Designed miniproteins, single chains. Designs and how they scored, part 68

Each design is a single chain, and the fold is of that chain. pLDDT is the mean over its residues in the fold that is shown.

## One batch from the design tools (miniprotein)

Design m2351
Fold by ESMFold2-Fast:
Structure m2351 (fold): chain A 59 residues (1-59)
Amino acid sequence: LSEEEKKKFEDGKQMAIELGLPEEKAEEIMNEALEKVESGEMTVDEALEWFYKQVNKAM
């Protein structure tokens, strides 16, 4: 993952926290999305879409 790609996930995590998701849950969802990218299960774009979907579902 590039620094720009990591920032996209960090920005998403911060936005989720600001929307009312607990920091611990936002971190868990972000880490799971990053793990899916690192394992090759998802592309960065797919993992970002999955992350936002999980955040919306958790709220």
Scores: mean pLDDT 82

Design m2352
Fold by ESMFold2-Fast:
Structure m2352 (fold): chain A 68 residues (1-68)
Amino acid sequence: MVKIIGGAAADLPTLTPAQRAGANEAGRYVKEKLEENPDATLDELAEISREAAERGRKVQAEVEKANA
């Protein structure tokens, strides 16, 4: 079986509410875009991933600002 070493242990043991909100938005965006384009090419998947990361970052920043 494939084991995830490193990243998961660094990112997943305890997410802040802001980090969790950002991750949820990124995942939602990817799902929405894949539902709109199930035959997405590698280039389109790269663009979707970039946009998802940007949206997640914005949501995380907004939650952090609200809790400041």
Scores: mean pLDDT 73

Design m2353
Fold by ESMFold2-Fast:
Structure m2353 (fold): chain A 103 residues (1-103)
Amino acid sequence: SLQAQIQQLQQQFSQLQNQTLDLIRRGDEQGALDTLRQLVDLTEQLAALYRQQGDLQAGIQVARQALQLLMQGLRATTDPQVIQQLIGLALRMIGLILDLEAE
């Protein structure tokens, strides 16, 4: 069911969020980038399912949570190439929020 798919992706989001925060704490910039990329991809999937369900607010909320994690990653990052990639991921989340709010 749609609800079961959403619940599965919510669990995966929570796992990736916890993993990302641990990697940021450890100073693993590349590891944090890799988990944040996975989290952004998953957030886009979750937002699409929420949109299909008519729950635009839930889609906006999960995108905002992903953006907050990206901002934490950016604050902890010193590598210019990693910073550039994190900015690209943040722009994807901003675009998603704007698209959902326009509905």
Scores: mean pLDDT 91

Design m2354
Fold by ESMFold2-Fast:
Structure m2354 (fold): chain A 100 residues (1-100)
Amino acid sequence: SEKEKMERLINLMSEFEAFQNLPSSSIPNVEKIIPNPVSVNIIKKKVESGEIKSIEELVEAIEKMIENMLKLSPEGSLLQKLAEAAREEVERLVEEIKKE
């Protein structure tokens, strides 16, 4: 069930289009702001390879992805609101998973 719990988190993150791909190359200085970019597909591959072995490690990787989005998001922007909403949904699902 650990693998199934991890798949539920990955599926939730896959619903957020903004996290399916690496940060857009059209964003000015994106490589300087986010030197180690991550996407849900990169996280999924790390789970499949065994580099991420637990819910805690998966949550840490997801939080890094959300933090990267927040770093690229102007204050009060739609992108910032979407990243904050994604964080709330992840925290909600993690609490549900922990209670199972």
Scores: mean pLDDT 73

Design m2355
Fold by ESMFold2-Fast:
Structure m2355 (fold): chain A 84 residues (1-84)
Amino acid sequence: MDETIERKREELRSIAEALGLDDLHPVIDEVARRVRELGLSDEQIEELAKEARKLIVDAFIDPSVTVEEVRRRLNEKLEEIVRE
């Protein structure tokens, strides 16, 4: 579980850095901490990581997708996963 979270955190940080979106690093780190605290399953972590990757790519393509919008949508997805 913790190894999965750390691996996904590192992968997402690397993608953001490669795209010049280093300002997303604090958002990625914050969400990773919440995931660890909540004790999500590997399947739930994978689902959240897919959303995070999509949002990072969306932020790269569309300048209207702000850091705050990425944070908001990731936290909404996390809450959705937890409510299941």
Scores: mean pLDDT 83

Design m2356
Fold by ESMFold2-Fast:
Structure m2356 (fold): chain A 56 residues (1-56)
Amino acid sequence: SEEEYKKQLEKEIEEARKKIDTFLKNNPDFTLSDEEREAIYERVEKRIKEYLEKKK
């Protein structure tokens, strides 16, 4: 269902963001601006969405 798809999409995006945030926390010398971090989030979200839509 579309509701199940949206739930899965939100879960996968949240997990990806957590992994990115954990990497940045563990590697403080790897500096990203807020704009660069947001751009990475947007790219990853787009790719996850495309991947999950192909599995429908």
Scores: mean pLDDT 83

Design m2357
Fold by ESMFold2-Fast:
Structure m2357 (fold): chain A 70 residues (1-70)
Amino acid sequence: MQAVREEVERLVARLIAAGMPEEKARALGEKILAAAEAEAEGRHEEAQAIAEEALAEHEEALRAAIANAA
């Protein structure tokens, strides 16, 4: 889990550097971490639901960050 948390923190920092608002980048990171924790605990259905919710909520912000990074 600690290694996953560090990877998520690095992803959040990269998204912020790419132009994603800090609040949105942190919220996305928290949801990714929650999904990873659920997956690690064998709660696969919950992990998938969290991941789908995170993607839906942050789709616009993710698209903007990818466009700015390209």
Scores: mean pLDDT 73

Design m2358
Fold by ESMFold2-Fast:
Structure m2358 (fold): chain A 86 residues (1-86)
Amino acid sequence: MSPEQRALQQIIEDLKAMIDGIEKRKLTPDLEGARLALEGHLEWARRHGLPEELIELLERMIEAIDNKDIEGFLKLAKEALALLEA
């Protein structure tokens, strides 16, 4: 597996874990940890020229965390995951 494929898989795995934690476990998400992970993914995505739609979704997910909008975060995370698994 290439380093780029590994990084994409890590973004997918992190998004799935965040969605699962919120929906199935009904736990308050570690929003600080999620924010740090998303900042790293966003920086990598910009550096490697990933689709603008994905970059915008990652930016909006960080904004949702900053606004404590868990429902908005969940919606955006699902949209990003759908694009990544397409």
Scores: mean pLDDT 78

Design m2359
Fold by ESMFold2-Fast:
Structure m2359 (fold): chain A 66 residues (1-66)
Amino acid sequence: AEDVKAKLVEAGYATQEQLDLVDPNDLEQLSRVIISGGGLVGPPRDKAFTPAEVEAMEKTIADFLA
């Protein structure tokens, strides 16, 4: 899980703060969907998502997993 987070940050698909808000157990499965879908859509961030943005992202990711 930690290794996956580091790789996603290194590749620029997400920030560590964004990934810290995502459950590590879901991250492995979600990482493939996120990367295949073009990453976490949006401009790069220096700080974590707001709770509302996290909810929106979780819905989008969950829909991709369906």
Scores: mean pLDDT 55

Design m2360
Fold by ESMFold2-Fast:
Structure m2360 (fold): chain A 75 residues (1-75)
Amino acid sequence: SMMSELIKKLGEAMKAVLENDIDKMKEYLKQAIELAREMGMEEVKKKLEEALKNAEDPEKAFSYLTEALLLIGKM
């Protein structure tokens, strides 16, 4: 399902942050943003776009990824 794919991409993006792999993080974030857009998850998409905007700041990027994951968990 698209939801399972979104959760997988978020986990992969978070792993990339922990591994200091900014390029992989950006790639997974772009894929997650597209999935959130297709599913109409506007608030999740906004948090992921903020993570991408702050990709060079791992702490901020990780914070936004965590917020997106928490929003999904409340749905």
Scores: mean pLDDT 87

Design m2361
Fold by ESMFold2-Fast:
Structure m2361 (fold): chain A 100 residues (1-100)
Amino acid sequence: EVKEQLQEIIDLLLSGTKENYKKAIKLLRELRRKPENQEVFDKIAEIIKYYLENLSEDEIIDKVAELTGISRETAQKIRDTVGLSALILLIALSEVLKEL
């Protein structure tokens, strides 16, 4: 089920390593290629666009901490090692999981 696979991707992103980020992106790409996941990925893309256009970096960090339960400091370390894109993905995937 897509929910369990999205949770695995979230866990990889939360590890904050470049190696696990690459693995997360590979898994995300594999899931996106499946037609049955199209609606889920359309929603993920919409959420990513919204956060990129409307939230500051500090607001993104705060939102990741709220949604995932990690500390703001841990979210900052993920940003510093992997990049802001990992945090935005964490937000989008976590929001979608709440609806699944």
Scores: mean pLDDT 85

Design m2362
Fold by ESMFold2-Fast:
Structure m2362 (fold): chain A 57 residues (1-57)
Amino acid sequence: SAAAHLAAARAALEAGDIETAWKHLVQPSELLDQMTPAQRAEFAELARAVKEAIEAK
């Protein structure tokens, strides 16, 4: 489910595993039309965090 992938991506980001976080975000991006507004907001937040982590390197 989208919720499970978003939760896994957040946990990976908190662990500093940017590659795993990105892999979990790829699946929800294919499910955007089926997400609630809250899930879409969380996806956008996590995608931004991944981008910022990559740019900080």
Scores: mean pLDDT 77

Design m2363
Fold by ESMFold2-Fast:
Structure m2363 (fold): chain A 85 residues (1-85)
Amino acid sequence: LRKEAEELKKKAEEAEKAGDYLEAARLYLRAADVAFEAGDIKLAIELYRKAYKLLAEMARAQGDEESAKWFESLGKGIVEQLEKS
């Protein structure tokens, strides 16, 4: 596992604790990309799931059910593609 992915994950967890869910989601996506490039597919899947779940929850909290479902579909699609290959 690359140190960069772990550092980004820590920053994402800190942002989530602070209630900065948009920044947390961005950091989880960056961490997922780095994990994927490093060949850590399991970590990439975990981080992509976390990011898209946060984005969906944020959209739903704002009354945007359509965007929430779209984010859930994107996260599911990315995870399914990574699990296949």
Scores: mean pLDDT 83

Design m2364
Fold by ESMFold2-Fast:
Structure m2364 (fold): chain A 58 residues (1-58)
Amino acid sequence: SSGSRLRILQEMQDMFRQLADHYAEKAKKHEGTEKGELYQQLSDLFKKTAEKIDKQIS
């Protein structure tokens, strides 16, 4: 149902936002290194995925 779909999408969005924050913190701790750059790319990927889910909810 549409209600179940919406709840799952909201849960996924929250999960990906939390992952984005988690990897942003890791990137900050490794700032100036290749490892930090990869963690930042992961953070950006998860943030972008959450934004795409937001468009599906709209």
Scores: mean pLDDT 86

Design m2365
Fold by ESMFold2-Fast:
Structure m2365 (fold): chain A 86 residues (1-86)
Amino acid sequence: SRAAREAALRERLEQHKKKVEELLKEGKLTERQAEVIKEILEARLEAALTAPSLDAKQAALAERVAEIRERDPEAFLGAGEIMSKL
């Protein structure tokens, strides 16, 4: 069901956010990088919940990611490698 899918996606988001906070606590990323990663994770959730197809989901996510990158390109570059390990 839609509710079960939404619950599973939200649970995954919370698990990823916990991992980001732990990496921040360990000094493996900066506050700005943590904020960028969290925004991308939340954008993934929004796209997954609202997009009518996989292609639409990927397009919406790409647009949001580009906006985040333009806002803080330094933090975005550093966050890229860390996100690949989440």
Scores: mean pLDDT 81

Design m2366
Fold by ESMFold2-Fast:
Structure m2366 (fold): chain A 92 residues (1-92)
Amino acid sequence: MPEQLVLIDDDAALADEIAEALAKQEEPAKIVLVDVGAKSSEALDRVAEAAREAGHEVGTVRVEGLTLEEVEKSEEARKKVMEAARKALAEL
């Protein structure tokens, strides 16, 4: 089964777009949702619920103190995200 890493934050529009994309995905996957810098779990919970309803296996993890922009630009930020994601994936 394919493995996917998805980054999410408090942007409701981005969360809705990701949820729709995962719901339209025909092939079931093991998906790890990594919440970076979100102030609440609402967006993460919504995306996770939509992905599970579509037949995907979903793990969730939060990495505090980062933004999506920092993950794109910083190797250290990417290492933190990847380490957290690998731990969540291993629990699936």
Scores: mean pLDDT 77

Design m2367
Fold by ESMFold2-Fast:
Structure m2367 (fold): chain A 87 residues (1-87)
Amino acid sequence: SLREEELEVMAEILKDLEEIKHDDESPESREVAEELARLAGAKLLFASKEEVQATAEKARPRALALRPELVARAAETLGVEVLEEAE
């Protein structure tokens, strides 16, 4: 089911954002990570598949300002680069 898959993707992004917060050394980077995690958490409860994808796309530019190694994992979890509807 798509809804369960989307919720799992959003749950994984929350984990990735928590890792970014834990490893961040600057207050500004941590603030951005916290805001992204808060947005992802809100979407987990109410979002449609399209809203999850839109949230991922909006979060990506901000996440790119954080740790590069964690951003790649977060992007895959969000499904920004890898989440595709297969026939």
Scores: mean pLDDT 48

Design m2368
Fold by ESMFold2-Fast:
Structure m2368 (fold): chain A 80 residues (1-80)
Amino acid sequence: SLQDEIDMAMILMTISVGNRYADRLPDSLSNAEKIAALQTGINALERAREIARKLNASQDDLDQLDALIAREKARLAALQ
């Protein structure tokens, strides 16, 4: 349903935002594991953006998702 798609997008955004904080990537993880976690977060954000686009989300909401994706990609690049 439309409500289920909105709920899924919000869950994916929440998970991805959480992964952006330093405390969400434990120092005990190797660089390879950190890269894998960030790639998972980027994939989740891109999926949330596609769901939001399908639901005709506002340009402001799409811009917020694009900003979150760009920040995760920059964080990933810093580990490579």
Scores: mean pLDDT 69

Design m2369
Fold by ESMFold2-Fast:
Structure m2369 (fold): chain A 88 residues (1-88)
Amino acid sequence: MSEKELLELVLEAAEKKAKESKDPEEMEKYILASGAATAALLGLANVEVEKEGDIVTIKISYPNEDVVLEITLDEKKKEITEVKLLKK
């Protein structure tokens, strides 16, 4: 899978989960994942993407902080199972 195909899958899975979420906290988590995948797809210079096994890591560098999202992706089901927000 190319990086673009991976990011498109993450975006579609995140948007689906956000639309299906009944809990505002879950919805916000998937909106954040969708935004990060979109930023990476736009090719923004401050965004880095890595994949190790089922975990897709998107790092966004801001002037005051770095934001790291760890997205656990089930590729067979085309679903996101977990989103973790880390600040560095």
Scores: mean pLDDT 80

Design m2370
Fold by ESMFold2-Fast:
Structure m2370 (fold): chain A 67 residues (1-67)
Amino acid sequence: MTPVVTDQATQNAIEAAQRLAQQGKYEEAADMLDFMAKLAQQSGRDDLAQQLQQERDRIEQLLQQAQ
């Protein structure tokens, strides 16, 4: 069975990614969000996948500014 991504798991992933970004670990943060977004999409939770993708894009923008 395809793993189901929950609202709580999505919020936990966003919080973890934000902590990684605060430490300058932007690529790790983006990878975590991308992984969770793919799981959300596979679970039929396009709403959560979109939220995760928006946060990933924000982190990727911060990475670009740091270079």
Scores: mean pLDDT 79

Design m2371
Fold by ESMFold2-Fast:
Structure m2371 (fold): chain A 72 residues (1-72)
Amino acid sequence: MPPLDDWMYSMYGADGATPTGGARAPGLAEFRAARRAGDPDADARLLQLVLDPRGSGKPSSEAAIAELSRHL
């Protein structure tokens, strides 16, 4: 198994252990990094975070909505 998958599981919520700190909007952090780097897909990634109904009650979805409003 690639070691990168183990790190992603630790940050993004893996089975066997609940990641501490990884649950605080990892997708939003990656969006900000991608936008800073000039990634044209950054806005699409942000929209996916806003439209994820499974995360609707989490702070990450509210932060994504706030970030989206800054682009309007």
Scores: mean pLDDT 52

Design m2372
Fold by ESMFold2-Fast:
Structure m2372 (fold): chain A 70 residues (1-70)
Amino acid sequence: STEEALEAARPELVEDLMRRYGLSREEAERIVAEAIERALRKAAEEGLTADQTVAEMWRLALQLALDRMS
């Protein structure tokens, strides 16, 4: 399922945010959780595939991390 695909990708995205932005694991996990919720909402609204939803999760997480650091 799309939800399972997002959860499978979650650990790698958390590690990426920690490496790129120096975030703590707890901060990175909160950002990824928000990105998952937003990606699932967009998938429901626009009929995205699982792969497209995973890509949207990554895009949103990077945007949220940058917004938080600004």
Scores: mean pLDDT 86

Design m2373
Fold by ESMFold2-Fast:
Structure m2373 (fold): chain A 75 residues (1-75)
Amino acid sequence: MTDLEKFRELIIPPAKKLVDEYFAKVDEIHAKYEAGEITKEQYEAELQKLRDEYNKGLDKIVEEARAQVEKEKAA
């Protein structure tokens, strides 16, 4: 297995899960806004929060994958 193939296998499953969780949360916030439970400002703030969480989650997945590849090179 190449380093790239190993890195890909470490990224794809958690990234797929992160994408699924992101869209599920977006749907929840959208439903609350349409129900009148939150204001437009709250809706936009919650969407920004979800985007920030998604971006941080992606960065963490990449960092953890890099750390795992480095750990195996050191072993």
Scores: mean pLDDT 79

Design m2374
Fold by ESMFold2-Fast:
Structure m2374 (fold): chain A 92 residues (1-92)
Amino acid sequence: MKLHVIRIVGGSNEEVRKKGEEAAEALGGHLTYGVADTSSGPSLVGVVRNPEDGTVVLVAGGPLEDNQRLADEFARALEADEVTVTDIFAKR
C-alpha cells in the first residue's frame, strides 16, 4: 500500500481540515478524521483513501516532533510499501 503524508508543521486542526478536503477533492476519495495524542494534547488527523488504487493520504498538523512521530506510526501501522512526504509550514 502507498502512503503519502502531508505534514503541516505547526499546523492547526483547521489547516488539517482544509488540506484533507483538498486531498479528498483531488483524489475523489473519502475523507475520514481521527484524533492522535500529541505532546500538545489531542490533535486532528485527516485520512483520505483513493478508491481506485488504494493509496492513503495522511494529513497531520502540530509541532514538528509530533508530526514526524505520527507519520512514522501510521506508516508502521499500515505496513506501507511506499511512503512519500510533503512538508508545509503553517507560519509562512
Scores: mean pLDDT 74

Design m2375
Fold by ESMFold2-Fast:
Structure m2375 (fold): chain A 61 residues (1-61)
Amino acid sequence: MSPRQKGDVYRLTGDIYESQGDFLLSSHYYSLASQHYRQAGDLDSSRTSQQLSLRSLRRSL
């Protein structure tokens, strides 16, 4: 599986946990997505996923 595909899988996992109200797990998986997108050289998707991670973390507080 490519780093880009791993990013996509983790992004979708984050979306699922956010829809369930599990904002801590959502934040964690969006952070993983950001890291894998960065490894793939997809800086735009990495940045977007990091913003989603921070948004979910704020909702967990």
Scores: mean pLDDT 86

Design m2376
Fold by ESMFold2-Fast:
Structure m2376 (fold): chain A 93 residues (1-93)
Amino acid sequence: MDLVRISEAIGYLKTALSLLEKGQTPENIEKAIQNVQLALQSLDQVDPSDEKVQKAREHAQKALEYLKKGDVKSAIEHLKKAIKYLEEGLKML
């Protein structure tokens, strides 16, 4: 179900964002990486023709790349954009 998968992805991305805002420790960064990966797995089950889902996926992937490089500030920016696109997608359903 696209609604369920999008909602799961939003939950995982918000968990990642909350972990990074609570403290930028190596443990929180690793848990944030795991949550972004779970969000991307949920989005892989959604119709790839959805433009908002595609934009969210692109930003989530960028957040993952920045987290792996230790650029937490850029990762947070891309996580917020990914969440916004998914929430906008839900409002159109």
Scores: mean pLDDT 84

Design m2377
Fold by ESMFold2-Fast:
Structure m2377 (fold): chain A 88 residues (1-88)
Amino acid sequence: MAAFEAHAREREAALVEELRRLARELGIPEERTEALIAAAREDFARQAALLAEIHAGDPERALALLDRVAAAQLERLRAQLEALAAAA
């Protein structure tokens, strides 16, 4: 499903860019930021693959759920970055 794969790549790129922006704003060390981004990419890729498999018969639902997964992941990672900044 090419449209789903394209959408997933777009959402992953947006997530990564926002995380890099937040990390720079909060003064998080580059090494720690890149580790968080690598973990976020792995988690997002696994969730996207699972959604594509489970909802193969309903691509529109898969896309909507992927958007929710991306939003939830960003909120969790934002909280983690803020906690790291507060601990420093």
Scores: mean pLDDT 81

Design m2378
Fold by ESMFold2-Fast:
Structure m2378 (fold): chain A 55 residues (1-55)
Amino acid sequence: SLFEKLREAIENYRAAVAAGDQAARDKALQEIVKITNELLKTLTPEEVGRIVREL
């Protein structure tokens, strides 16, 4: 799912930051942005509201 891909991208970002790997960090950020944009295209306003409440 897109949510699972987003979680993986965030974990990759955290690992890259801990390692000081700028290239891996930038790659993970680009993946996060892409996945987030795809989620926003598929989610209804009601689904967005539910996710925000779970945060």
Scores: mean pLDDT 79

Design m2379
Fold by ESMFold2-Fast:
Structure m2379 (fold): chain A 100 residues (1-100)
Amino acid sequence: SKELLEKFNELLERAEALLKELYEAKKNKDEEAVKKAEKELEELLKEAEENLPPPAYELIKALVERALKTLTLDPEERKALGPKEVEHILELYKKFQEYL
């Protein structure tokens, strides 16, 4: 359980770093940096799928997809996280806690 939590935290921290790099690349209109960060995020999600139980993988995936959606949309098209999306994330977290 400790090793599993450590792997989850490692992958989550790496995802957060890549999302920050993607945000800066999009802000600077650096198309090559955008492609690199997007590819590294896809590879990270594959690593998460292979190394984490399904609820933990789905939790990282949901957080990454939420962040990507807000980064790719015009500010006027962005929507706040709804209660249903929050409930889904919390349910995935509770399921992951059963593995810890």
Scores: mean pLDDT 76

Design m2380
Fold by ESMFold2-Fast:
Structure m2380 (fold): chain A 73 residues (1-73)
Amino acid sequence: MELVNKAKEAEKAGKYDEAAQYWLEGARQSLADNRPAEAAALFWKAAVSYEKAGKPDQAEEARTLAREALSKL
């Protein structure tokens, strides 16, 4: 789970935009691995990090991706 670890490190450093990107990449990898529940959780993490980065449009897009991932369950 290297992308998750990178996202957590970025959050600790206050680099929320970078953290959001790592969460987003991790979510896409989880979808490729047929793990939609995990992908949805990671997309929600990306949305939270984008909100903290002051990027509400990207946060809303990430929430949409989370809902789409859940629809595969």
Scores: mean pLDDT 83

Design m2381
Fold by ESMFold2-Fast:
Structure m2381 (fold): chain A 70 residues (1-70)
Amino acid sequence: ISVSTSLDDPAVRAAEATLVAAIRRLSVDPADLAAQLAVQRAVATLAEAGVTDVSVSPEAQAVVEASVRA
């Protein structure tokens, strides 16, 4: 795995934290538009860095997959 969660790239670390927080929010309230946008933005940042695998709840995972397709 080519990406390690550390301070070697602050943007990647921040995106990971944002993604986790947004996914947790969406697992509780999938209608939260701000959380949906945060997931989409964080996933895009992580994809740029080569991080494309995220293990989350089924509902949150489906939202992340839909966000990547947008």
Scores: mean pLDDT 63

Design m2382
Fold by ESMFold2-Fast:
Structure m2382 (fold): chain A 101 residues (1-101)
Amino acid sequence: ETIITAETKKAKLVARVTDDKVEIEAEGLTLEQNIFLASSVGAEAKKLSGKDARVEELTETRLRLVVTGVSHEQGMQIAMAAVDALEKLTGEKAEIKIEEL
């Protein structure tokens, strides 16, 4: 299992990547930013794996997405695409931490 944490001044994103799924959680974004992040991640998941992202939580304060049936490599690529989207939405560079568990 790999955990990617990306933190900006305004927002924090955590991605959990396993050998069969990736889970992405974001906090500190607006509802509109959470909608755009979900759309961006969903598009990348579809492009890389043909799989759809499931929106498990989408509010004014939180986003949670799950993509199932993806390899660890595909999950890592989807997670990094989410980090890139976070940086573009906030206009801030993220401090990235990657942990293998």
Scores: mean pLDDT 87

Design m2383
Fold by ESMFold2-Fast:
Structure m2383 (fold): chain A 119 residues (1-119)
Amino acid sequence: MKEKLKELLKKIKDEKIKTAVQAVLSVLEKNEELLEENVKKLEEYLKDIKFDPESTEVPEDFSAEELFLLGVLFLAIGLKHDSEEDKEKAIAFLEKMLSITKDPIIIELAKLLIELAKK
């Protein structure tokens, strides 16, 4: 898993997507400092998004990037705290993103992250 994520990271030029992948890698590598840094960056990217964190439904009007960043944020939290609820939210956001994105690298990345959330 870690090696596949690192290989995909080399192909990604979008800084927001890179930050998201690095947050997940930080959890898997148990690097608390890097996790805190990347989570703070993700929260900054998401600060202007009007989202109810207690909502059970994925918003219909979110962009592929917004869905991906939120999905990864929930995945990082779910993995760090072993939270089934946050892992399920991550899967829902990433699956919704897969329904609207056509980028093959982002599709491969999201599928790996969904697999990780299901562990």
Scores: mean pLDDT 78

Design m2384
Fold by ESMFold2-Fast:
Structure m2384 (fold): chain A 60 residues (1-60)
Amino acid sequence: MSKMASYVTGKSLLLVSEVSDSELVLQATKKIFEIASDESLSDEKKREEIDKIVDEAIAK
């Protein structure tokens, strides 16, 4: 719901600010939207998976 939309927006902005590689940002953002759109996952599970994607993008 609105909480997930705000979370996704915040993480996308963090990727743009922390990661200079536009291809990496695009790929990470695409994965984040796929996770956020997955109705089989709980909000908590989506948050954990999104955090993992963001951490991996920032680390490389």
Scores: mean pLDDT 77

Design m2385
Fold by ESMFold2-Fast:
Structure m2385 (fold): chain A 110 residues (1-110)
Amino acid sequence: MSIVELAKEKLEKSKSLSAEETYRLLTEVIIEALKWLAKKTGDEFVEEAAREVEELAKTKSPREAAEEAIKKFNEVMSKIWDKLSLEEKKEAMEINGYIIEMYDIAVEKE
């Protein structure tokens, strides 16, 4: 399964879940997206970002972990954007759209 397909599948699943479960799925999508970006760029700081988000998922509330994960994803994207191919940029933009939609779904359920 591609990372884009994974993110879309998790977005669809989130529509039937609680707010808390949606935040957990959102954090999982961001971890997988960061791992995908680490593989594409070879940058150690992107691999470190993925590990930091995995730790947030274990230590923070689901909402707090998701909000910090979004912040970390945006920070990573701003640093690596110029290293991505046009196709990878399109995939990253689509994933970011799903992340935003999942966050909105979770907030609306509170």
Scores: mean pLDDT 88

Design m2386
Fold by ESMFold2-Fast:
Order: C-alpha cells, then sequence, then structure tokens
Structure m2386 (fold): chain A 58 residues (1-58)
C-alpha cells in the first residue's frame, strides 16, 4: 500500500520534471499536454509517462 503511494509520487514527480523541461523549450506543447491530462494526478502521471515513452511522437 505504502509502496504504491511512493511509486505514484515518483511518477508524478518525473512527469512534472518533464513538463518543466518542455515548458522551457516548448511552452505551447507543455500547455497542450497539461490541458489534455486527466483530472486524476495518478492518471495524469501515467499519461505523461506514456508520452515520454513514445518520445513525444505524434
Amino acid sequence: QQKLQQARAEMIAEAEAVLKEMEKDNPAGAERLRASLPASPEAAAAHLQMYLHFNLAQ
């Protein structure tokens, strides 16, 4: 249970770090990604992690 919460926090932190990097280089892309994120922070982190996995390929 605690491990799940920790993993979730790590995913969210990693996703936020990536958004910060994107925001510096591509603010429009970062804003669009934020707007499309699910309301749940857990789901949002998973979505961002998937985006990273595909190297922002569209």
Scores: mean pLDDT 67

